# Ledger of designs, part 56: designed miniproteins, single chains, continued (3)

Each design is a single chain, and the fold is of that chain. pLDDT is the mean over its residues in the fold that is shown.

## One batch from the design tools (miniprotein)

Design m10051
Fold by ESMFold2-Fast:
Structure m10051 (fold): chain A 70 residues (1-70)
Amino acid sequence: SKEAEAQKYTELGREYANQKKYEEAIEYYRKALEIDPTNREALLNLELVLKEMGKEEEAREVREKIAKLQ
């Protein structure tokens, strides 16, 4: 299913983020969001990685997407 595929990419992103491989983590979170643009878990994890990298503007854009899901 699309949900299962998005979840697999989100899990891969988390694995790279745990290794502090933030660029690879972002790539996998973006792949998850291409499949499911409203995937709350992928959006939350993407925001955290962007903040860790100091990409505050990109993190704010992701936060605005999360806010619209509520």
Scores: mean pLDDT 87

Design m10052
Fold by ESMFold2-Fast:
Structure m10052 (fold): chain A 103 residues (1-103)
Amino acid sequence: TLTQPSSVTAKVGEKVTINSTASSDVGTQVAWLQEKPGEPPRLLSLLNQRVGASPRFSASGSGTNYTLTISSVQKEDEATYYSVSFGTSPPVFGPGTKLTVTE
């Protein structure tokens, strides 16, 4: 299983860190998805490599501990963020972390 905090709140311009913990070692086989209401999920990172996301986004982690970092959060970053382990079959989705951005 993957475990994430249910919510995180940050102010515009702050650094945000969303942690995910796996119950077993999955190496670097973790992806991060951004989901906004009414939109399809967007892939942000795969194997700790950013995929088409703003340079403000970075991902790191191996083994059981994984982190998505937003270096300077913007209001447009309000979304639910999911970690996904694809080192298992079927892939395992984390419960998601809702990011709220304040002034």
Scores: mean pLDDT 78

Design m10053
Fold by ESMFold2-Fast:
Structure m10053 (fold): chain A 73 residues (1-73)
Amino acid sequence: MAEELEEEALAAAKAGDAEKAIELARKALEAAAPEAAKEFGLSEEEMQALIDEQLPKIEESLKAVAAASKAAA
């Protein structure tokens, strides 16, 4: 489920593994995309555009969490 992948992504970021966190976050978004598109009445292309717009922000957030976790260790 997307929620489980999101939780794993956050756990990976807290462990300092930004690469794994980003990969898991991408999988979570991809898993949630069809259901979200159906819920909001968006096409798959429109949903993918929203994901592409948000993904860089999510990547930066996960990198920041991983960096903070490594700095705190």
Scores: mean pLDDT 76

Design m10054
Fold by ESMFold2-Fast:
Structure m10054 (fold): chain A 61 residues (1-61)
Amino acid sequence: SAEAEALAEEALRLLREATADPSNIDRELVRKALELAEEALRLDPENELARTVRHIAEGIL
């Protein structure tokens, strides 16, 4: 769905911002990215972008 796609794209944007400095990862921003990815997956469980963001965020947290 368009809503799930928008949430997945926002989750990716936050994840990229959180990890822009590899020496100082913003864990709060990673958690927000994870929450948005999980919301996207609630709307569309097959959204590959949201699954990817969830996987990366879980690996960091």
Scores: mean pLDDT 88

Design m10055
Fold by ESMFold2-Fast:
Formats: structure tokens, C-alpha cells, sequence
Structure m10055 (fold): chain A 55 residues (1-55)
């Protein structure tokens, strides 16, 4: 379905972003904004996974 394609694509983009942010946090452990951004994206991933499970 179109909704499934959108959710799968969004999930892939968010997962790539999380991987990138995890590396940035490792290199910048005192950057609180990066840690907050990583937490926000992890929560977004959980919501997208939940929406996919409801299809």
C-alpha cells in the first residue's frame, strides 16, 4: 500500500540518521543537543515501527 511504502521509506531515512548521530555523539560526548536529537530520532523510529505493526 502507499502508506506502507511511505512508512518504510521514512523508517529507512530515520535509521540512517540515527546511525550518523550515534557516531557524532561518540565523537562529541559533551554536546547535549546531539544527544537530545538522537533521543528524539529514536522515539520517532519507535512510532514509525508501531504504525507499521498496525498495518
Amino acid sequence: SRKEVILETSLGIVEAGISFLEELVKKNPNNEQLKKDLETDKKLKEELEKELEEL
Scores: mean pLDDT 87

Design m10056
Fold by ESMFold2-Fast:
Structure m10056 (fold): chain A 63 residues (1-63)
Amino acid sequence: SMAEERIRRLVEERGKKLGLSEEQIEEAERLALGMLESGLADESGIEGLVEMAINAVLLGNRK
């Protein structure tokens, strides 16, 4: 879907800027996509999902 494509792109772009490893970027993508699939947010909340996923990977924050 367009939402999934946007999530992958944003995680890659932001992850690269933050110096995340390829593995960390993939983990953040999986987390953000899982949140979207679970209905935690729609397309309007994609930036929030990406932020939450990256923070979970970097800080070890768990939902």
Scores: mean pLDDT 76

Design m10057
Fold by ESMFold2-Fast:
Structure m10057 (fold): chain A 98 residues (1-98)
Amino acid sequence: GLPYLLGKKYEKQKDYENAAFFYEQAARSVENTPDAWLFWKNLGDAYFKNKDYESAVRAYERAVALNPDDADALRNLGIAYEKLGDYEKAAEYFAKAA
């Protein structure tokens, strides 16, 4: 849909704040579809690049809840927790990613 394309456009421009805004709209529009995890992962990536690690954690947690086997999302969730100083949760998600 259009929000996902706008998210991609802003991400290419390194405008991660606007990328996150449109990716959030896209993620919410694909609720409970088999590929919804990918939209939440893209949102998490945009928040992470914008250094909004708290929002990145929430988006990645939603992505891994929908697809617990995505090693990239698990690893990125671990890195986001590490950035927040939550080393125990970071270690848990790194272990799940292995």
Scores: mean pLDDT 86

Design m10058
Fold by ESMFold2-Fast:
Structure m10058 (fold): chain A 88 residues (1-88)
Amino acid sequence: MELKKAIVKLKDGTWKLVETTGAYDEPINEKSKKVPVKVLGLDGKEYDAGERWVYIPGIDPEKIEEVVFPISDEALEIGKKKYNAKEI
């Protein structure tokens, strides 16, 4: 399964640039967590996608608060600046 770039908010309030398998209606493995998911458009606006199951390799699922998926690489660059997201 190919990894997708996303921006995650952790429960400590930090935002991280991560790679994930995506967001799903069902858990994909035992480390999947159901969390609020948003899509970030090219206009810099967040669009609510509801609660979905996400898996982020190397991150404790219990530390995940929210995940934002950019619609494109251009939206990802907007998101990095908007959230001050740090690479992991």
Scores: mean pLDDT 82

Design m10059
Fold by ESMFold2-Fast:
Structure m10059 (fold): chain A 82 residues (1-82)
Amino acid sequence: MAERLLSPLTPEQLAQLRAANAAIKEVVDKAVEEGLDPSDAARIYVAGQLRLVADALEGRVVTPEEAKKWAEEQIKKLKERK
């Protein structure tokens, strides 16, 4: 359960995690509007969520800007593979 996975985090870490997750979602949603395959978008979003949770549990807090940059980089790699 997501709530129990996040219980070791402080309120500040939880707020930062939610902000970073929202940043990834915005980048992914915009990319889908621009023609990205929804299945590729879903994979990037889920991978981003898992990475953010892992980093937070290890005591590293990813900023929304870092999360956004990571998501944009994943989308760029997908476009360059064609």
Scores: mean pLDDT 76

Design m10060
Fold by ESMFold2-Fast:
Structure m10060 (fold): chain A 118 residues (1-118)
Amino acid sequence: MTPLQRELMELVIELGEKSRELDDALARLQAGQPVDKDRVIEILKEIVEILERIADMLQPHHPEVAAKIREIIDKIRELVEKLPEMTDEEFLAALQEILRLVSEAIDLVVKYIEEEHR
């Protein structure tokens, strides 16, 4: 691995850890249990910051991949802005969509790391 690929993999691992913390919130919402929505929103903002760092790192070398990640970030930000006004059912659906978008971004980064440089 190049130093860039190693740093990207470390950021992907951090995204995976934060996504697992959100899986606990999803399980609670599905069970009709109370969830700290402010804490969930805080974690989502941290995920956005990590994705922005990944996009910035990719921009000089793979602007097409960086652009796709930024498209995903924009979709996540739009959903996060609406979260405080949502019902529990709407919040659950939005969180599921955000986690799908995070997974899509992770897959893009992993694919880049695995791609042949030749």
Scores: mean pLDDT 84

Design m10061
Fold by ESMFold2-Fast:
Structure m10061 (fold): chain A 57 residues (1-57)
Amino acid sequence: DEEELRREAYEEALEEQRERRRARGDTGPLSLEELGEAIQLGDQRYKERMEELERER
């Protein structure tokens, strides 16, 4: 479950960056800067989800 939450958080962050590129009409791969932003966002979401799980226990 924890591994799944981590995977989902990072996948969501990456897809958000890809959607932002598509909205701009850019179909290229994510830049290193955008990948870094996705990782930071994924880390933040994973942390929040883990804290929520701890509250449910």
Scores: mean pLDDT 77

Design m10062
Fold by ESMFold2-Fast:
Structure m10062 (fold): chain A 63 residues (1-63)
Amino acid sequence: SLLEEVRERLRALEEAGDREAAQELLLELAERVLGPAVAEALRAGRESPEARREGEAAERALA
């Protein structure tokens, strides 16, 4: 699945210490899978309980 591929790439980037690339990949995933509202929340550097709940629901649906 798309989410599995992104998760593996995030792990590889974290192991390489490339935090900036990992951050960009997360934002790209949020826009494509979770929608613009979650992407905007992440870009603003803030988390809302609703955005976190939506992210968890999306992960469950793709598992």
Scores: mean pLDDT 66

Design m10063
Fold by ESMFold2-Fast:
Structure m10063 (fold): chain A 55 residues (1-55)
Amino acid sequence: SRDEQIEASLKQMADQLLAAGVSRDRVLALIEGLLAKMPEVPEAVRAAVLAYVRS
């Protein structure tokens, strides 16, 4: 689904930033900022992506 594609894309972006040496706290802030600009993203997808970055 579109939601699964959005979740996968955000997780991939987080993985790429972490691999590039960006701190987990900064990646979390960037993802939170991006999600704040996308009210169409379901809460379940938002929660899953943020939990993924935190782990």
Scores: mean pLDDT 83

Design m10064
Fold by ESMFold2-Fast:
Structure m10064 (fold): chain A 90 residues (1-90)
Amino acid sequence: SLPKLTDEEIDELFALFDKDGDGTITREELVQVLTDPEGAARVRKLLDVDGNGTVDYSLLFDLFREADKDGDGTVNKEEFREVVKKKSAE
């Protein structure tokens, strides 16, 4: 399960993928951030629940899939926030 994130932490995580600040991200942008060493390190810092430096990135792809309700390959900030809050509250 995901760590319990604040609204600020969720917004920070989304901003790592939304470089243009337009409020939407694509699956391709998600992959690009996770394959960039600096971007991956920032994501790991937010999601490293046990502090041992291990993060299962499949959880992020599952979140994206659940947030992409229309299946069009794009997710807005509110859809992302709703799914993260739901998963982090479980």
Scores: mean pLDDT 72

Design m10065
Fold by ESMFold2-Fast:
Structure m10065 (fold): chain A 96 residues (1-96)
Amino acid sequence: MSARELIEEARRLLEEAKEALKEGDIDKALDLLEEALLLLEEALRIAEPEELPEIRELLEELLELAKEVLKKAETLEQILRAIALILRAIGLLLDL
């Protein structure tokens, strides 16, 4: 799988996560964000330098969505999952 394909799929998952958040489906948003993060982690591993700005932009978007999930979280599990996403996204952004 190419970095471009991973980036495009991650972008789609982030759009779906935004929709899930609008619907109030926090669990679906978390599942989608976790999947998008895995795709972005793999994209970073195989990316060419010219692809790094787009991956950074998507990681920043994922971080903002994870913060929104944290604000809307109803259970301790949802809170912990959102915090884990935030920390992982920050870690990737720092080593970009």
Scores: mean pLDDT 89

Design m10066
Fold by ESMFold2-Fast:
Structure m10066 (fold): chain A 65 residues (1-65)
Amino acid sequence: LPAPTSVEELLENTRRLAESLGLSEEQIQEVLEEVRRYLEENPDISLEDLEKYALNLVVRAAEEE
């Protein structure tokens, strides 16, 4: 996947990664909601740091399955 240039692209890349790891739609929505919440709490966060946070959430959710 290409490096994200916007929050929307980051969320789409996160969804595609989660789908590739076998996460359910419910789990994917939960991950995306947590990413959005984190952005609301940290509005000055860089896209790179937000991407790392999203990646960690996806990996953690996949390990729970």
Scores: mean pLDDT 79

Design m10067
Fold by ESMFold2-Fast:
Structure m10067 (fold): chain A 58 residues (1-58)
Amino acid sequence: THAEELIKLGLLSEEHLEYAKELMKKYGDDIEKIAKELMEKFGIDEGSAYAVIEEVKS
């Protein structure tokens, strides 16, 4: 996946996936809010945030 490639390149880490899982427990299906929290926490762009969410949902 795109998120797996970014992890291998060192642009995203397993920490991004773990945090996204915690956000999904907190916010459920509010994907926009989860993406915003990821962007604020890690300083990543919106596309990267959504890639992390898609990887967690897989």
Scores: mean pLDDT 74

Design m10068
Fold by ESMFold2-Fast:
Order: structure tokens, then C-alpha cells, then sequence
Structure m10068 (fold): chain A 55 residues (1-55)
């Protein structure tokens, strides 16, 4: 499902964050896709990851 695909991508982006490889473009793209399908839980988790990337 689209939600399962987004969840898998969020996991991959979290791994990239730990490795210092996550870009703001990648996280913003995931947030936009999660919003488009109404996946509120993925939006909230991705926005938290975005704030950590900003700090």
C-alpha cells in the first residue's frame, strides 16, 4: 500500500539521518507525499525528523 511504502521510506530516511546523509529536500518530499495521502502519523514523525535535521 502507499502507506506501507511511505513507512519504509521514513525508516530509510531515519537511517540516513543517523549516518549524517539526510537532506532537507528528501524529508520535505516525504512530508509532501504523506500529506497528499492523509498519512498523519508519517507526517508527524517526518516533521520531528526535519526539526532534528535543522538543529
Amino acid sequence: SARAELRAELVALTRKFVQGELTMEEIDALIARARAIGDTSTVLEAEQLRELLKA
Scores: mean pLDDT 86

Design m10069
Fold by ESMFold2-Fast:
Structure m10069 (fold): chain A 59 residues (1-59)
Amino acid sequence: MEEEKKKAAENGLKNAIKHYKDRKFVEATVEKFKEMGYEEIAEKIKQAADERLKALENA
């Protein structure tokens, strides 16, 4: 089971969503996961942060 990968993904996702307004932080997090070879996770992190930003625009 990929427990280390899942924990890293969960922490990365949580932090990117928390700091979704900090685009530089989100981009750095996405790049970090891409460098680790976790392209799928990097894409999900980017999508989640972008969707969170869009949702706030409607609030």
Scores: mean pLDDT 75

Design m10070
Fold by ESMFold2-Fast:
Structure m10070 (fold): chain A 85 residues (1-85)
Amino acid sequence: AMATVTLTVTLNVPPELAEKVKEEAQRIADRLAQDPRVASATVEVEIEGDKVTVTITVTAPSQRDALNYAIAAALELVGAVLELL
């Protein structure tokens, strides 16, 4: 049976950067979805003024794999946002 892990990251960013954060999140999800060890990878982005909430969901053959991929994606997103600030 496949395992699914969901991680939520909430960031305060200037409103003009919210669309860039969404672009970065989608780029990360698209790359993860291309990895043959990942069954699915999706992101949901909610923008509320200066608050951006990114929900990353990864499905993989084991909970360890799903968790590792989800954590790596969250860290990459945070790193990309830090470079925009």
Scores: mean pLDDT 84

Design m10071
Fold by ESMFold2-Fast:
Structure m10071 (fold): chain A 70 residues (1-70)
Amino acid sequence: SPLEHLRKADELLKQGKFDEAIKEYEKAIELSKDNPDLLAAAYRGLSIAYRQKGDVEKAEEYDRKAEELR
């Protein structure tokens, strides 16, 4: 389920497994196109993961996408 992918991504993010977390967030997004709360959570997770990898431009883009869903 999209929620299971989100939860797995959050756990991977806590473990510092940023590339694996990104893949799981992307899966959550693909399955959650009609769920803005879950999309926003996944975009925020992607922003954190990219920021931790030093990709500030992608981090800011995903922060913006999450904010647009509020």
Scores: mean pLDDT 86

Design m10072
Fold by ESMFold2-Fast:
Order: sequence, then C-alpha cells, then structure tokens
Structure m10072 (fold): chain A 78 residues (1-78)
Amino acid sequence: MVEVTIEIEESISEDGKEIVTVTATASGNTVEADKALIEAVGPIVKKLVEEGYELVDLEVKVTDTEQTLTLTFAKDAE
C-alpha cells in the first residue's frame, strides 16, 4: 500500500482570516500514489468546507520519488 503523510497547519493572518494548510505527500510517481493522495485528503476537504472554509490555493508537486499536494483554505475569523 502507498503510504501518505498528512500535515495540517492552522494560523490566523494579520487581515483576520483563519488559514488551514493541508500538505499530503505520497511515495512514488504512480497512479496508485495519486489515488492514495485523493483518498487521504477527501474527508479533510469535506470537513473544512462544511466548517465554512474555502479553497484559495492548490499546488501539486511531482518528482521521481514522491508526489505532494498542498491545499490552502481560508475563512473569515469569527
């Protein structure tokens, strides 16, 4: 099975927005790694959207050894 590492960082910006950054990394440059990343982040994305966060940035990095998906979510501070 492809192993996926997920890191979640929460912060508040100077302009009063709540920011959540989700970084998921899978080993290998394969279709199995792509699927593992999608399956790992899906529930997290759903939860954040249900909590009022909007996806403001998405970055995908692919190397010979790993794939990294970085999602940045923001909502107004309450």
Scores: mean pLDDT 78

Design m10073
Fold by ESMFold2-Fast:
Structure m10073 (fold): chain A 100 residues (1-100)
Amino acid sequence: SPLEEFIALVKEKLAEFLEMIENNASHEELLKFVEEFKKEVMEFMKKHNVPESVIKRVEAAFDRVAELIRKNASHEEIAKAVEDAALLAYTLFSEAVSKK
């Protein structure tokens, strides 16, 4: 199902990003990865006709992660922000594809 494919995508990208943080990846590498993660999530949501207002909320959450990276926030703050963005993406996508 689209939901199962989306969960797999988000889980794989989140796990890879958290591993990059643990391996002390540079802020440039983290920024590049989170922009790619954001793009893949947004493209998946658009493909499945998620409302633009919902997609913009998810985009804003990932943009917050990018901003924290640019400000040299702690690994803990960056990790929490990306986990929060991933959870938001999952929650909103699940809601959008549910029968209402």
Scores: mean pLDDT 87

Design m10074
Fold by ESMFold2-Fast:
Structure m10074 (fold): chain A 85 residues (1-85)
Amino acid sequence: GRAALDEVIDRAEDAVRFAHARGLLSEETVEILLETLERARAGRLTREQLAEARERALAAAESEAGRQLVRDITGELEAALDALA
């Protein structure tokens, strides 16, 4: 439900902020992920937009750890969106 999606978004925002503070994510990857999470929170994120955001965030990632975090965050968000369908 919406509560589960909001919980995933909150956890993902915390993970992005933590990784940014640790230097694990580039500024561009952070901006892409936070914009995507805000769109999800507003109920305006489609699966196609999530897939495009994932590709952009992966391309902007400067480390394998950053790429893995992008995959984890976008994967959890995709699963939460699937549960709303």
Scores: mean pLDDT 85

Design m10075
Fold by ESMFold2-Fast:
Structure m10075 (fold): chain A 80 residues (1-80)
Amino acid sequence: DTSEKAKELIKDVLEAVLKKKPKNKEEAIELVEEEVEKFGKKYGLSPLVVQQVRDGLIEAIKESKLPVLETLKKLLELVK
Protein backbone atom coordinates (compact mmCIF):
# COMPACT_ATOMS: atom_id res chain seq x y z
CA ASP A 1 0.00 0.00 0.00
CA THR A 2 1.55 3.29 -1.17
CA SER A 3 -0.19 5.22 1.62
CA GLU A 4 1.31 2.97 4.33
CA LYS A 5 4.76 3.18 2.71
CA ALA A 6 4.47 6.99 2.57
CA LYS A 7 3.67 6.99 6.32
CA GLU A 8 6.73 4.81 6.99
CA LEU A 9 8.88 7.19 4.91
CA ILE A 10 7.56 10.21 6.87
CA LYS A 11 8.28 8.52 10.23
CA ASP A 12 11.81 7.46 9.22
CA VAL A 13 12.64 10.93 7.85
CA LEU A 14 11.30 12.74 10.93
CA GLU A 15 13.13 10.37 13.32
CA ALA A 16 16.43 10.80 11.42
CA VAL A 17 16.07 14.61 11.33
CA LEU A 18 15.17 14.80 15.05
CA LYS A 19 18.20 12.64 15.92
CA LYS A 20 20.46 15.25 14.24
CA LYS A 21 18.86 18.05 16.37
CA PRO A 22 18.56 20.90 13.81
CA LYS A 23 18.99 24.39 15.32
CA ASN A 24 16.53 26.19 13.03
CA LYS A 25 13.96 25.67 10.25
CA GLU A 26 16.55 26.14 7.47
CA GLU A 27 18.75 23.33 8.86
CA ALA A 28 15.68 21.10 9.40
CA ILE A 29 14.51 21.62 5.79
CA GLU A 30 18.01 20.76 4.47
CA LEU A 31 18.02 17.55 6.55
CA VAL A 32 14.49 16.64 5.38
CA GLU A 33 15.62 16.94 1.74
CA GLU A 34 18.65 14.68 2.41
CA GLU A 35 16.73 12.05 4.41
CA VAL A 36 13.71 11.90 2.05
CA GLU A 37 16.07 11.26 -0.88
CA LYS A 38 17.97 8.57 1.06
CA PHE A 39 14.92 6.68 2.41
CA GLY A 40 12.85 7.13 -0.77
CA LYS A 41 15.69 5.50 -2.74
CA LYS A 42 16.06 2.72 -0.13
CA TYR A 43 12.32 1.87 -0.17
CA GLY A 44 11.93 2.13 -3.96
CA LEU A 45 9.03 4.58 -3.76
CA SER A 46 7.96 6.44 -6.92
CA PRO A 47 9.56 9.88 -7.47
CA LEU A 48 6.09 11.49 -7.27
CA VAL A 49 5.40 9.99 -3.81
CA VAL A 50 8.88 11.02 -2.60
CA GLN A 51 8.31 14.58 -3.91
CA GLN A 52 4.88 14.76 -2.22
CA VAL A 53 6.34 13.69 1.15
CA ARG A 54 9.29 16.09 0.80
CA ASP A 55 7.09 19.07 -0.14
CA GLY A 56 4.51 18.29 2.58
CA LEU A 57 7.11 18.07 5.35
CA ILE A 58 8.88 21.25 4.19
CA GLU A 59 5.55 23.14 4.11
CA ALA A 60 4.64 21.88 7.61
CA ILE A 61 8.01 23.04 8.98
CA LYS A 62 7.76 26.46 7.27
CA GLU A 63 4.17 27.09 8.45
CA SER A 64 4.74 25.98 12.07
CA LYS A 65 4.81 28.66 14.78
CA LEU A 66 6.51 26.26 17.23
CA PRO A 67 10.29 25.87 17.81
CA VAL A 68 11.77 23.55 15.17
CA LEU A 69 12.37 20.54 17.46
CA GLU A 70 8.81 20.78 18.87
CA THR A 71 7.45 21.00 15.29
CA LEU A 72 9.33 17.82 14.30
CA LYS A 73 8.15 15.94 17.43
CA LYS A 74 4.52 16.97 16.83
CA LEU A 75 4.66 15.92 13.16
CA LEU A 76 6.12 12.54 14.18
CA GLU A 77 3.30 12.01 16.73
CA LEU A 78 0.65 12.82 14.09
CA VAL A 79 1.91 10.10 11.69
CA LYS A 80 2.20 7.31 14.29
Scores: mean pLDDT 84

Design m10076
Fold by ESMFold2-Fast:
Structure m10076 (fold): chain A 74 residues (1-74)
Amino acid sequence: AKKEITVTHDGDTLLEAIDLNLTPDERAQSALRVSCGSGSCGSCVVKNLSDNGKLVRACTTIVKEGEVFEIPLL
């Protein structure tokens, strides 16, 4: 499954924006794991629908209000 989120807070990391926009159950079902805060692992990759579907790392990406992301759910 997939869920689209719209960012409501400017300056947060994408991971923080995900935590604000997903329910606890949806967050637990997400394929997103942060084993490193440096973006060196691929486990935090999500699609930015506001940027032509570009893949970004949730743990190192700073989001802007109004951006839309597609979050993978298991």
Scores: mean pLDDT 68

Design m10077
Fold by ESMFold2-Fast:
Parts: structure tokens; C-alpha cells; sequence
Structure m10077 (fold): chain A 115 residues (1-115)
């Protein structure tokens, strides 16, 4: 399997586990996604971030409907932080900041929708 496809697949598994309140499983999948993300080339990292932001948009909308939305949204922020750290390790400081900013906005919008 291509590295980008692996990074996206583990990221999807992390979000799905977090939505199911399986937070330890979500963390392990996020760690695997981060490991693959660090191995990507520049173009594939940009494509990962674009896809990840869209997946976070869908996931934050779903999280707002969950039984414990604040806990799930907090885990999403933690996952985004781990992926951003992997991007910074790869030398992608601006891309990491853009990614965290976009996810932070989505999480804030989801919290506002609950309150």
C-alpha cells in the first residue's frame, strides 16, 4: 500500500475510534498515521493535510451529535496536535500551523453548535 494511503487509512481509524469513545485505540492509530506522515514527500504531505481537514470537518459534525461531544472533540484536538508535530519533524512548520488552525476552527465551531 502507498504511504499516503496508509497515512489516511490510519487517520480514518483514529477518528472512528475517537467517535466510538475508544480513546486509547484512537491514540495508537494516530501514532501510526503520524509515523507514515513523516515518511511522505512534500506533495503527499499537502494532499494528506487537505484530505485530513475534510475528514475532520465530517468527524467534528458527527462528534457534536455524540453522547460525550466535549471528550471526543478534545481527542480530535490531541490527534491534530500529534499530526502537526509529525509535520514539524518533517520540516513543514507552515503546513503544520495551517493544519492545526483549520482543525481548531472546526472544533470551535462544533463546540459552539453544542452550546
Amino acid sequence: MELLERAIEYFRKALKAALAEKFEEAEKYAEKAAEYLKKLDEESRRRFVEEAIELFREATEEAARQRKPHEVLAKFAEIAGKLAAALREAGEDELAADFQGAVGTLVAEAIAAIE
Scores: mean pLDDT 86

Design m10078
Fold by ESMFold2-Fast:
Structure m10078 (fold): chain A 82 residues (1-82)
Amino acid sequence: PGPLGETKRLLDIALKLGNVKVFEKLIEANKDDPVATARAYTLLGKAYYLKGEKEKAISYFQKAIEVDPNNEEAKKLLKELE
């Protein structure tokens, strides 16, 4: 479990490179850290939203809230898209 800032930067880079598999690996690596896992799901949701895949984005924001109910960013984005 590293600092959330490092995880966010790595996920932002992976999004820019179009490599969704990096998000999946980060989720697997952080399964015991709900805050980091929820952040990874939130960023993956944003990635799908930018690709025009609204339903997938909503699904990932829901997963983020399921693992960390205090993830305000995922809650806000889910409410905005629903």
Scores: mean pLDDT 71

Design m10079
Fold by ESMFold2-Fast:
Structure m10079 (fold): chain A 72 residues (1-72)
Amino acid sequence: SMMEQLRKQLEEVQRQLQRKLEEVSRKGREIRERIPITSEEAAGEVGARLAPVAQEAGDLQQQEEDLRKQLE
């Protein structure tokens, strides 16, 4: 069934998103420990280092929303 396939895809994307959000949290903590936020420049550097994993999390959130809409 198409609906069963979409549900399995949604569950897989949700698992990937949860893991990616945990990765973002862990990396954010590690980066902040190495780069104290003392200026706008330091905050920008932290943001730049997190951008790739934050982008991946955003892509997974979009996929999750698209699959949810297909199941509604």
Scores: mean pLDDT 80

Design m10080
Fold by ESMFold2-Fast:
Structure m10080 (fold): chain A 92 residues (1-92)
Amino acid sequence: MALSKEEALEKIEELAEEWLKKAENASKEEQRSLAAAFVGRVAAILRQAGLSRETVVATAREIRKVLEEGIENNDLEGAKKKIIEIVKKALA
């Protein structure tokens, strides 16, 4: 199903909130597994929004780095905020 950029952002914001709620109560290993699943789903949404393969891959890699840093530094909420800004830039 094709998504508008607005619909894609809304879906990704919802997924980021769901990830945060699950990750807050998870082990570091589970947080990383949840992050990997989240990145895959974000990439699929960005493709449905009509972004190029190159942009989707670059955005997914940037999101993964932010998630890894947030997990390592125990700043999951900060990671979520940075991810939303990355997605907004990709969809602009």
Scores: mean pLDDT 86

Design m10081
Fold by ESMFold2-Fast:
Structure m10081 (fold): chain A 68 residues (1-68)
Amino acid sequence: SLADIIREAAETFVEIERNKDNVSDELIEKAKELIDKLRAARPQASPETQAFIDRLIAKVEELLEEIK
């Protein structure tokens, strides 16, 4: 479950990064939903996984700020 969320988040964030000039509203909403899921799951993760989640969230939030 958590591994699936992390994988989907990473894949979605990479897609946004590659398509900064033409990102759909649906893709932005999916990214925000995945951030929420990662934040909700974070307390149950190992310290190493928590650090990884923090980096993923920081990266995608930076990407979303560049878009809007």
Scores: mean pLDDT 81

Design m10082
Fold by ESMFold2-Fast:
Structure m10082 (fold): chain A 81 residues (1-81)
Amino acid sequence: SSELKKKLLRLIGEILRLIGEIIDLERRKKKLEEELKKIDPSSEEAKKLEEEIKKLEEEIERLKEEIKKLLEEMKELEKEM
């Protein structure tokens, strides 16, 4: 049905948006990891970078779980089509 197709397209759009956000966060994380390698691991700067990296990892995992839920919704819609 046209309604199921519309719902599927909306889910695909949302998944693509979240993938884009993850890619951006992964790039930011990689940049911070490279900066962390260049500084004294016992410094306050290293501690702040490690905390920022951890926050980015937590945000990435949160977005991945959101994508997983949307993919499960998409699978159920495809089963009804």
Scores: mean pLDDT 87

Design m10083
Fold by ESMFold2-Fast:
Structure m10083 (fold): chain A 97 residues (1-97)
Amino acid sequence: LKELTPEQKEKAEKLLELAHRLLDVSGQAVDNGDLSEEVAIRTIGRVLRAIGNILEGKLEEAAQDLISAAEEMAKATTNPQLRDELNKIAEEARKLL
């Protein structure tokens, strides 16, 4: 839809992959009781905004939305393994800024 450079396309694809990974992790965490539905719904909203920003070529805003979503879930969970995974996702998104 938007004219992206090859470098921006690669960055957009990586951001979209991180968004998908956050949705998968969020769903699994709710199913396992490691994350409340309220926190999951709120963070899913941020991930959807990130996807919208990717489609508009706003890659920096998309990365910031994914970082915020991952960090919010990491703070809300009591599961240390889930927290570590979420922090890694946030770090990968930060590298795409």
Scores: mean pLDDT 83

Design m10084
Fold by ESMFold2-Fast:
Structure m10084 (fold): chain A 65 residues (1-65)
Amino acid sequence: MLPKEEGEKLAEEYGLKAAGALARGDYATALQHAQKALEAAEKSGNEKGKKGSQKGVDQLRELLG
């Protein structure tokens, strides 16, 4: 289990990278970063962050699939 602070920091970093990829229209890279953000939130027990990241991942998967 990741410490909450470390998981929140990782989720934020990957969230920003995903947003940057989305701004460039790189949905595949955005999905990879969004998945990493979701994993960090899950491992740190951040329920609110997990719900937000899960929605982002689901949305990107629909765009790609």
Scores: mean pLDDT 76

Design m10086
Fold by ESMFold2-Fast:
Structure m10086 (fold): chain A 80 residues (1-80)
Amino acid sequence: MEPIKLSDLELKVLGALLRNGPLSARELAELLGVSQSTVSRTLNRLKEKGLVEESPKRPGVYSVTEEGKKALAATAGEKA
């Protein structure tokens, strides 16, 4: 089985969600300085891996799952 492979952008998205709470693709795009389409694609990848979840009350708003927190900590050292 392949390990969870996170790109720099995937790590930045996870980190932004951890620091700023639940965010939409538009808010992430502005925060990270990338296009909304790029962020949406990245969020879809993270959702497929179970690392982010869409808010049950707000479609298009995402938060980090417990698995996402573990993956970020294992890859980026959470506090680095």
Scores: mean pLDDT 75

